Designed miniproteins, single chains. Designs and how they scored, part 99

Each design is a single chain, and the fold is of that chain. pLDDT is the mean over its residues in the fold that is shown.

## One batch from the design tools (miniprotein)

Design m3660
Fold by ESMFold2-Fast:
Structure m3660 (fold): chain A 100 residues (1-100)
Amino acid sequence: SMELEKEKEKVEKEIKELEKKAKYFLDDQVASAKTEEAKLYTKLGLIYFVEEKYEKAVEYFKKAIEVDPENKIAWEGLARALYLLNKEEEAEEYLKKAKE
């Protein structure tokens, strides 16, 4: 939908702005920036998920987990997207990690 496309563009722009500012961050700001970046990747994953673009959803949930492994929503989203792609064994492994 046009609304979801606009939201994706907005989130992608916010990620690029965070990446631009990252070189000016002090050490204590880096952890907070990573948490926000992971939230933005998780939001992109969820948008692709509701569009039924599950391969794209998997890509963005994986990016969120790489940035912030504590992001439980991203782990759950990854497992759900993999189930919908009929990758049940892979989904079960990620769901197990989400419970750790």
Scores: mean pLDDT 84

Design m3662
Fold by ESMFold2-Fast:
Structure m3662 (fold): chain A 79 residues (1-79)
Amino acid sequence: NLEKGLELLEEKKYEEAIEEFEKAIEEDPNNAEAYTLLGIVLEKQKKYEEAEKYYEKALELDPDNVVAKVNLEEVKKKK
């Protein structure tokens, strides 16, 4: 799921990557990394409002997540 999602993201198969990251969240709802990766995929699809929500959730679970924090700040500037 998480590993497969990363592979799909690298291949630019964004819809399939989303499905794998959603499965990772279903298995572990506290997986901050899966929320961060969902945000990254949505940001690559230019779905900035949706990406923002997932980055915020990642930071709620892991306040020290630098990737989610930096990407959240960038996405907010695009809204």
Scores: mean pLDDT 83

Design m3663
Fold by ESMFold2-Fast:
Structure m3663 (fold): chain A 76 residues (1-76)
Amino acid sequence: MELTEEQKKLLDEAIAAVRSGRFDIAKELLLKAKPVNPEELDRLRSGPVRYMTPEERKKLDELIEEAKKAMEEQLK
């Protein structure tokens, strides 16, 4: 299903937080977005990551995996 406008805004804010090094805020925003499809979180790795340092990319990957795990827990 399509993301709501609110979910899209939260994901955009999460990307901005990662770019500014605020990974804790980014994680909170990703969890608040709670996309039904975890694949939407994977999209954050491919597009915006081109503008990030290797260290920021690693932290983004870790945040996406943590967010996916939290979403899977909510589906149990």
Scores: mean pLDDT 65

Design m3664
Fold by ESMFold2-Fast:
Structure m3664 (fold): chain A 68 residues (1-68)
Amino acid sequence: MPSEEEIKAQHEEIVAFARELAEELGLDAEAVVKRLEELLKQLMAGKISYEEYMERVEEVIREMVREG
């Protein structure tokens, strides 16, 4: 598993990408970022696995592409 520092760095990269994608597609970037932050909180609290976190992040990105 990645370290907590690595996970946080990866999350910042994902958030930056999602913001750019939301702006390109005309979606609400703040709503997407909030959703991603809730996933990180669940991962940090041990409520979901790293693998499940990544799957849910991919679902968020896929939903954005489908709606744009």
Scores: mean pLDDT 81

Design m3665
Fold by ESMFold2-Fast:
Structure m3665 (fold): chain A 85 residues (1-85)
Amino acid sequence: MEELRRRARELVLEADRLIEQGDLRRAAELFIQAGRLFEQAGDYRSASMAYYQAADLYEKLGDYEQAKKYREIADELEAKARALE
């Protein structure tokens, strides 16, 4: 589980660099990959945050369908994280 979280954090850092470079689509894709790894690790709070970041980036790109999809996934994971405390 720690290795999955470590890999997910590396993807988040790379996504942040892509945002600084203006590559918002690739950044969103890396946040989605990070979210999946956090889910596999049982880290639903970090997974939710990663998917919220992807949704925000898709909204900035005008891709409202993808933004809605990942926001809904993030909301579900946030609720799951709260239930587990």
Scores: mean pLDDT 88

Design m3666
Fold by ESMFold2-Fast:
Structure m3666 (fold): chain A 80 residues (1-80)
Amino acid sequence: MEARREAERLRAQALRLLVEAHELALKGGDIEEVERLVNEATRLMQEALRLEGREDLVDSIEKAYKSLKESLIELAKKAA
């Protein structure tokens, strides 16, 4: 029960950070801050997956979030 609740908390926090990163990118904000937010969201999501026993998805999430990070950085560059 605790592990599932903690995983849900971590996923919610990761999604909140991704929303913040997207909003910052749309404003043409600091690219380093966008990268920091996505890196933190990636870490939290990987931790949630490990708590759920889904180590098989950790590599896939890392790759997906790396692609998202690259897209948000390009968005920030175009908005600046």
Scores: mean pLDDT 84

Design m3667
Fold by ESMFold2-Fast:
Structure m3667 (fold): chain A 99 residues (1-99)
Amino acid sequence: AAAEEARRHLREAAEHLAQAAAAFDAGDLERAREHLREAVEHLERAVRAAAEAGDAELLEEAAELARAVAELARRIGDEETAERAEELAREAERLAREL
């Protein structure tokens, strides 16, 4: 089901965000950037699946997680990933309001 797919991708994104934070704390900026990119890819899939499911709560959860990804991306100097994550947050919030 689309809602189950969205939840799976949200869990994957959250796990990658946690790994990115751990890598950043360890001073491994390359590993942190890799995990943030994976988090964004899972968030893109989560937003798509949540929209297909018509689930505003999942879209709101995706938006919050995308903002957390953007914040960490800015701290490590990955502006491209930060901008991509912020665009996802805005899109998820827009889709949630249209439901």
Scores: mean pLDDT 91

Design m3668
Fold by ESMFold2-Fast:
Structure m3668 (fold): chain A 78 residues (1-78)
Amino acid sequence: LSETEKRILLTLYENTTEYIGLSAGEIAALTGISPKTASEALKRLEKKGLVKKVKEKTTLYVPTEKGRELAKELLEKE
């Protein structure tokens, strides 16, 4: 994973539940990256099966089970 992808995955892991996701704009605000960069990284993470969309009309993202496992491993290494 890129550093941006890791940061987004960790932000989702710490700030979402199974019921409450974050938009690309919210992730951008929390991480200090641009909304465009956040959106591009989220698309890459979704393609890798590490995040999923939970609401279509307002696109919200949560980590998958695989994404949560990887985020936990990243926290254990830091």
Scores: mean pLDDT 80

Design m3669
Fold by ESMFold2-Fast:
Structure m3669 (fold): chain A 62 residues (1-62)
Amino acid sequence: LSPVQQQVGLAELTKALEKAKAAGNEEAAKAYERAIQAVRDGDLEALREASREGHRAYPEGA
């Protein structure tokens, strides 16, 4: 991921994480924390997997 793509992705995932935490959805929150870590590590496969899990657990938050 380019630095710009990482910055945009981290901002969106942070918003999703905050929404999940506010809703008390720990499953979605854990998934979005993994997605944030994957973006920082440049692991696109882990990012896609974690993002899908977060969206599945909390569709309105993603």
Scores: mean pLDDT 75

Design m3670
Fold by ESMFold2-Fast:
Structure m3670 (fold): chain A 81 residues (1-81)
Amino acid sequence: MAAELEAEARRLFEEAEKLFKEAMEALAAGDSEKAAELMEEAARLALEGARLLVEAGRLSEEELREYEEALRAMVEAMRKM
């Protein structure tokens, strides 16, 4: 069970990382709206992955709260560009 949760979290983080890279490329191209959309989707997937790691016992609830706050700050910064 825990190993399956960790494997799913790993897949979600890999997808989030690809979207973060695409968001940065969109920003470099001057498409801030597309960058914000990609960043928001990446943050959503990363948060899902982190929640699965809490269920697997690999992440604390405190670490999850800090991660949620960091992701929220990133998305908000992108939306204000």
Scores: mean pLDDT 81

Design m3671
Fold by ESMFold2-Fast:
Structure m3671 (fold): chain A 86 residues (1-86)
Amino acid sequence: SELEEEIKELEERLKKIDNPEVRERIQELIEMARELLEQGQEEAARKLLELAREILELAEKGEPLEKVDELLAMGRMIYTVARLEQ
């Protein structure tokens, strides 16, 4: 699936992130997305990968990371809601 290929791409890019706190937060979003994808929740998984990519791109560009906690909180909410719909 295209989402599985996106997960692989994001995991490879994640290996190049030097900030361990940012890496941990991106990894959490990727892990939640993988779990949702395994459960057939493709739309929720896609949204989590979009959030992971946004954090990753901010880190890669050296942009301010002020939104990282907000983006992770959004991801955790999406994951929780999707898990309750099963």
Scores: mean pLDDT 83

Design m3672
Fold by ESMFold2-Fast:
Structure m3672 (fold): chain A 86 residues (1-86)
Amino acid sequence: SNVEKAEELLKELDKLVDELMEAVEKGASREEIEELQKRIEEKIEELEEEIDKIKEENPKLASEFATKAVGAKLVLMAVEEDLRLA
């Protein structure tokens, strides 16, 4: 189902965000951090596609998943800003 796909993508996204945060704390290379950022961006795009399908079936659930996707985007933006200032 579209909901099951979205839940799976959200779990993968959460794991990638955790990996990004750990890499930043560990002082990983810019290349390693940028690779994780790219993977997160790709997962957000996949999740947003599934959210659009869920909107037709359950708009409230789609809104909840969209909020979580926005959370991941905010983490990504914060890391990008830190890298720019370093």
Scores: mean pLDDT 84

Design m3674
Fold by ESMFold2-Fast:
Structure m3674 (fold): chain A 69 residues (1-69)
Amino acid sequence: SMKEELERKIKEIREEAEREYKARVEELEELVERGEISEEEFERLKAIAYTAIKIREIGEIIDVELEVE
């Protein structure tokens, strides 16, 4: 059904956002390990990445919901 397809797409969007955030955190952790960024910069960049990914996630969910309405 259209409802089941919508629920699947939303789940995929959320799972992709979670994977993207995890990958970004791993990248930032590597930069800290290499001494390329400070711990304070790591926390700031992590927060920025989370916010940007959440905005994108919300936008993608809205787009999918508008396709059904």
Scores: mean pLDDT 84

Design m3675
Fold by ESMFold2-Fast:
Structure m3675 (fold): chain A 118 residues (1-118)
Amino acid sequence: MERVVTEEEKDGKRIVTTSPQTATAKKDGDVAVATASVVTEGHKAEVEVKLESSSGPVEAPVTQSHSTAASGNIVSSGVAEAVVKAGETVTATGIATAPKEAKFVAFENAIRIISRPQ
């Protein structure tokens, strides 16, 4: 599957946005987990994950992490989680912001629904 990524320069920064990903909840109390991960050369990126629900606005804290590979590439990740209702559709979009000089090597986003066993 081909994923479309858009790039924009604003205020001396390079902003890269993933194509939206969607998932639909199976039962009440399911958790939508959205992850975005970007690889950059030489420059750290800030990663945001936006969650939008068919039932209204979603408030989800975003956890960010960074790691450096032996090659000098930096992996930056963001995760957002929201509790959802049966039949609710959630849309996830990843946004990475880095200095204008940053080279983006890869950008991935995913959304999954986690159902608790009864």
Scores: mean pLDDT 73

Design m3676
Fold by ESMFold2-Fast:
Structure m3676 (fold): chain A 47 residues (1-47)
Amino acid sequence: SSGERLRGGIVGTLRTTALTSRLSDPEVGEKVEENLDKYVKLMEELS
């Protein structure tokens, strides 16, 4: 149960951080969202 929970937790945290960053600093939020999308894509490819 560790691997899936860890992956979901990290992705969830990154998504929340991206949303919060976008609200506070749109430029930073866009960078975080771009990196998050790349990470999520990689995780999906590994599934």
Scores: mean pLDDT 69

Design m3677
Fold by ESMFold2-Fast:
Structure m3677 (fold): chain A 78 residues (1-78)
Amino acid sequence: MAEEILDELEELVRQGRLEEAKALEEEILADRERALAVLEAGLRRRLREEGLSEEEIEALLAEARARYEEHLARLAAE
């Protein structure tokens, strides 16, 4: 449901409902940690099946985290 949450945040900001947008942002930040943890767990399992090294897995997880943060920042900037 990440796409739905991001769309809601964008709509609130566009409508000038800053208080509601801030409340939703707090929810996204809290849920983001859980969502990222689930993503990391799934990615770790997939990469282990492919036989990647611990160093490679950690590098990919770091890139995925950075990309997720950049994606959220770009949506907020629109």
Scores: mean pLDDT 69

Design m3678
Fold by ESMFold2-Fast:
Structure m3678 (fold): chain A 72 residues (1-72)
Amino acid sequence: SEILEKAEVVAEWLKSQDREDIADKLLELVKKGDYESALELAKEILPLIKKDPSLKEVAEAAEELIELLEKK
């Protein structure tokens, strides 16, 4: 799943920030097909990623995740 692939990129970054609780929640919501809750969570995460310009790849994955979730 493209949605799961993008969510895993974001989740890996969250784990690197010692935020496994949020990473696990994001992956659980995506795996359950709760795309509305996953979208809300992804939108909250994106501004945190964008604070660091070195995280372009993670920010792009988060933006692509949001776009994919909005289509559901």
Scores: mean pLDDT 84

Design m3679
Fold by ESMFold2-Fast:
Structure m3679 (fold): chain A 56 residues (1-56)
Amino acid sequence: IEELKERAIKMAKTLLAAGVPAEIAAKYVEREIESLGYKAEVKIEGDKVEVKIEKP
């Protein structure tokens, strides 16, 4: 789970660096993690990325 959090943060930051809006980046990362069978909440505030991941 901690490894998934780190990957999610890196993915979100990469999308932000590529010019993807924060709302879209957060939703994209949430969907990717949920596709693996987890529950995910991603919040992006400026340069701050927060990720919560739980088993279903």
Scores: mean pLDDT 77

Design m3680
Fold by ESMFold2-Fast:
Structure m3680 (fold): chain A 62 residues (1-62)
Amino acid sequence: SEARKLLLRAIGLRLRAIGLEFDADLLLSQGDTDRAAALREEARRLYREAKRLYQQADDLLR
């Protein structure tokens, strides 16, 4: 199913974003606010992409 493929891709992107948030938290604990901010922005980008894929999957299931 095309919808299933989109959902699996969205899940993969969310897992990557969660990993970047974890790394950002570690950098913040070390005082590296600039690198932490960069990872947070990358995580937000991945979450937006995952949301787009979820919306496409939802449209296919209507």
Scores: mean pLDDT 88

Design m3681
Fold by ESMFold2-Fast:
Structure m3681 (fold): chain A 90 residues (1-90)
Amino acid sequence: GPALAAAGAASGVRAHAEMGGADEKTYKQTAFSAKNAGGDLEVAYQAAKAGAEVARSGGTPEEHAKQAYDGWLKAGGPEAGEAARKSAER
């Protein structure tokens, strides 16, 4: 649903913002969209925050991206997290 898409986008944008501080507004807008979707907001926010926290705690760029995917999977559950991970995969 919309929260699932927003979580993936927010996680990516947040990670990018942490590295360069470029797209904070996009992160907030995707979080707002997830909020309008209802109960999925917490999953979306927790996934994005977990990815950003790992990057901030001293992971490498490659590692923080991988950890964001794994955190997303754990926060959203198997189906939701798997779909987001596949969507983010190039």
Scores: mean pLDDT 48

Design m3683
Fold by ESMFold2-Fast:
Structure m3683 (fold): chain A 65 residues (1-65)
Amino acid sequence: EKRERGIKLLDEAVELAKQGNFDEAAKLYLEAFPYVSTEEIGKRLSSLTEEQRKKLAEKVDELIR
């Protein structure tokens, strides 16, 4: 249940990042983080370009400080 929700949020975050909406992508990524493994995160994020991953990471860092 929690893992399924986490994967769904992570997939949504990836889709938003592909659209250039890194603010919403970062928020959903952080919501998903407690429910998914680092391996699952890596597999999902591998579908993003290096630039998209960098922009997502920058927004995540801004939110958590």
Scores: mean pLDDT 80

Design m3684
Fold by ESMFold2-Fast:
Structure m3684 (fold): chain A 89 residues (1-89)
Amino acid sequence: SLFEELKERQEKVPKEAIEKAKEAARLLDTGEMSSEAVALEVAAMLALSVLGDAELAAELFREAVELTKLSEEKRKEIEELIEEVLELA
């Protein structure tokens, strides 16, 4: 069933990956976000925490960053956190 498949995917995502994604989201929230960027951030967190899809989460986070006004330093820090999520998941 779809529920069992989602459960198996969720169980494969380490808690540390979810915590790194939360840190990326918090840092992204310090920037000037468009409404589209906010929706992409929410979708990225759901892709990781519900679907267990770290690659999709990374793509959605990167799109949210492109739609957010951030310093270059903060953009690099968020990208490093996204890479850590991909390494851990």
Scores: mean pLDDT 84

Design m3685
Fold by ESMFold2-Fast:
Structure m3685 (fold): chain A 60 residues (1-60)
Amino acid sequence: NREAEGARKAAEAGSAAGAATAAWQAGLVIDPELGRKGAEAGRAGDAEKAAEYGVLASEA
């Protein structure tokens, strides 16, 4: 179900964006620029973009 999948991704990205913001503030994010972009996307409600930036920040 596309709607249910989108809702799960939005909830997951919202949680991930909060965690990314906390890690960025604590200096734990490897690439703080990507972590900040992920947090901003999560706050804007762009769940997929927030998750994408989170992955990129962890790989940098």
Scores: mean pLDDT 60

Design m3686
Fold by ESMFold2-Fast:
Structure m3686 (fold): chain A 55 residues (1-55)
Amino acid sequence: MSPEERVAKGVEAAEAAARAGDLVMARFFLQEASRIAEEAGDLELAARLRELAEA
């Protein structure tokens, strides 16, 4: 799976967890997606995902 696909899957998982009320898992998935985006060189997306996880 490409880094872009892994980020998309992580964001989808975070949205599903947040919708279910599991904010701990939602933050975890956003942190992991941010890390993958950063490694892929998408620093803007990584920063946005990290900020969302910290909210």
Scores: mean pLDDT 81

Design m3687
Fold by ESMFold2-Fast:
Structure m3687 (fold): chain A 71 residues (1-71)
Amino acid sequence: SARPLSAQEVAELLEEALRLAKEGKLEEAERLFVRAHATAAPELQPAVAEAARLVAEGKFEEAQKVIESLK
């Protein structure tokens, strides 16, 4: 059985997802957001969902701030 991902590991996945979204690779970014949410500890899931929502709205700077708050 795998342990839930730490805040740092979740932040690294979210930074990769944000990078892909900025490159226009929205399907690949969405897959990483889904994986991050599924593997994150329950207390981190709201921040993952918020980052994904902000990226979907094109609010990349706000998404980056959410990701940085996990470090």
Scores: mean pLDDT 85

Design m3688
Fold by ESMFold2-Fast:
Structure m3688 (fold): chain A 98 residues (1-98)
Amino acid sequence: MEEIEKLKKELEELRKRVADEIQRTFASMLLAIAKSAGEDPELIAVLEEARDSGDFETAAKRARELGHEDIARILENIAKTAPEVADFLVEKILENKK
């Protein structure tokens, strides 16, 4: 029982790390696209903050305040789906019998 609780904690920590990495990767991609498109410097700053902090909820709110509803919705969707994708990826890694 005690060993099972330890394994649950380690698995939960792994899922969280993978979700954080997914969010940061998507933020970096959005930032690269925004810079290439010559987007508003204020939006670029918001995306840099999202990449560095992982706080997509605050970033989405700021993007919306700047009139970038589409970017806000993308950030909200990434924050919602990143844990689901992390769970899927962790399960796939565990399928590879060590």
Scores: mean pLDDT 77

Design m3689
Fold by ESMFold2-Fast:
Structure m3689 (fold): chain A 64 residues (1-64)
Amino acid sequence: SMKDIIEELEEKALEELRKARSDEEVRLVLQRTANEMDDLGIPSDEISAMIRRLADEYRRRLES
């Protein structure tokens, strides 16, 4: 289902964010995730929500 595909993209992006070593690498992960979602025809509001969740989770990791 589309929900399962979105969940897999989120988990993949979170894994890549854990491996990121620079702000540029973080930006590229977020941009690639947004592009993959756009290619699947996911609405821009849902893409924005995903990117916000990924950025928030990355920030939480840095503050621990």
Scores: mean pLDDT 84

Design m3690
Fold by ESMFold2-Fast:
Structure m3690 (fold): chain A 55 residues (1-55)
Amino acid sequence: SSLEARIRELEAQLVALGDRILAETDPDVRTRLGQEAARLGDELHELRRQLEEER
């Protein structure tokens, strides 16, 4: 389904973002990346909830 495809995309983005955060030395950049990760995590949680409701 399109939801499963979007979930896979967000999971990949979160992994890549986590790697960037671990490599980042600028605390301001790390804070911004962390905020983006939190936003993507919230979207992923909601999409997983929707997928469960379809089943």
Scores: mean pLDDT 85

Design m3691
Fold by ESMFold2-Fast:
Structure m3691 (fold): chain A 59 residues (1-59)
Amino acid sequence: PKPAAELTDEEKLLIAKVEYLRQQGLSDEEIAKKLGISVETVKRLREQLDAIRAAERAG
């Protein structure tokens, strides 16, 4: 996954929206429908978010 500093504003907004909707208890399928993206894209953005969080814990 890309480092957070190298993400585009569009990618950052999508990751933030995925995180917000997951906090609301939505499934990957529900998030994909709300954002107009594929479930595969939601899963990738989730993995990117988890990687960012892991890096923040390690630093």
Scores: mean pLDDT 75

Design m3692
Fold by ESMFold2-Fast:
Structure m3692 (fold): chain A 75 residues (1-75)
Amino acid sequence: ELLRRRAQAVLRAIDAALSKNPSPEDKEKLLEVRQKLLDAIARGATEEELNRVIDEAVKVLEEVSKKYGPLVIEP
């Protein structure tokens, strides 16, 4: 349950990153990890596999954050 909640939080973060209109290359990377994460959740992937996909998604989100600023908008 907790791991699936983390996966859902990461999916929301990916959707937020996509809403910033990133470059085509960054958008492609975000969509790729989003699809991997959805597929892992849908098929009931092992905890180890789901953690690996989450780690991939977080890495892509960190790269996007460096280019487009943090997901939390500071006032």
Scores: mean pLDDT 76

Design m3693
Fold by ESMFold2-Fast:
Structure m3693 (fold): chain A 98 residues (1-98)
Amino acid sequence: MENLKKGQEYFLKGDFDKAIEYYEKAIKEDPNNAEAWLNLGKAYDVKGEFEKAAEYYRKALDIDPSNVEALTNLRDALVKLGKLDEAKRIAKEVFEKR
């Protein structure tokens, strides 16, 4: 709980390395926290590490398959990676989940 809030605070300040550190601590405390996995993915996405971002968005979706934000961000990361067929499949899920 505390580590998730600290991570969000650093993310808002643009300190993505510190945000990642605290999100990883939040995940260590609660590996089933979909929000922590989603936020970890966002931090890597902003850093241009799209493969890691996609991996962590998938972790968030394993916990909460209906998370539209994680689906949308995964689709966009897959587009950046050139994985267009996979991105199209995820885009269909985004539309269906709304």
Scores: mean pLDDT 86

Design m3694
Fold by ESMFold2-Fast:
Structure m3694 (fold): chain A 55 residues (1-55)
Amino acid sequence: MTLEEKLNQYKAAAAEQSPEAAQEFVDIVREALKETGGDVEKALELAVKRWEERQ
């Protein structure tokens, strides 16, 4: 649940910035999940890093 909560917080923040940012965040999360073979914890950490790198 903590992982889902963090995802929702980041998604909400991105959506507040723009619809494009929200979609980009979702795409980054999906790509991270694909690269980590479905390891949600590692995927979230990777997605957060990539998202922050683009900010």
Scores: mean pLDDT 74

Design m3695
Fold by ESMFold2-Fast:
Structure m3695 (fold): chain A 70 residues (1-70)
Amino acid sequence: QVEEAKQLGRAAAEHAATVARSTGKDIKELGKQAKADLEKRLEELGFSKEAQDAALKTFEEEYKKALEEE
């Protein structure tokens, strides 16, 4: 459950980052929307609070990494 939720978080982050790069839209707005959509999906699928927290944290970390410029 927790590992499955983390995978959903990673997938959501990669998708949101790809949309941000391809559309030039506000990365903060896209990130908030994608995170909200992920949270709703996790609730609908009946994931535990622990799994939901893990997925949302993974989303934040992976979204940040995907958008970092060096």
Scores: mean pLDDT 77

Design m3696
Fold by ESMFold2-Fast:
Structure m3696 (fold): chain A 70 residues (1-70)
Amino acid sequence: DKEALELLQKAIEYLKAGDVDRAKLYATLALHLTTNEEAKKLIQKAIEYLNAGDVEKAIKYLQEAIEILK
């Protein structure tokens, strides 16, 4: 799913820019658009880490989801 992949890339860009709220929005949209169950689990973990304030782990899980969707 190209759209989900692009949304996850934007989520990481927003996290690197310090915009956690926009990153959560894009990650949540990607979660709803993807049909890949493994990517969904990784995106859900990333969102959980963002809610916990752990941006570094969130980026790691979003990058893993991107690799699955490539």
Scores: mean pLDDT 87

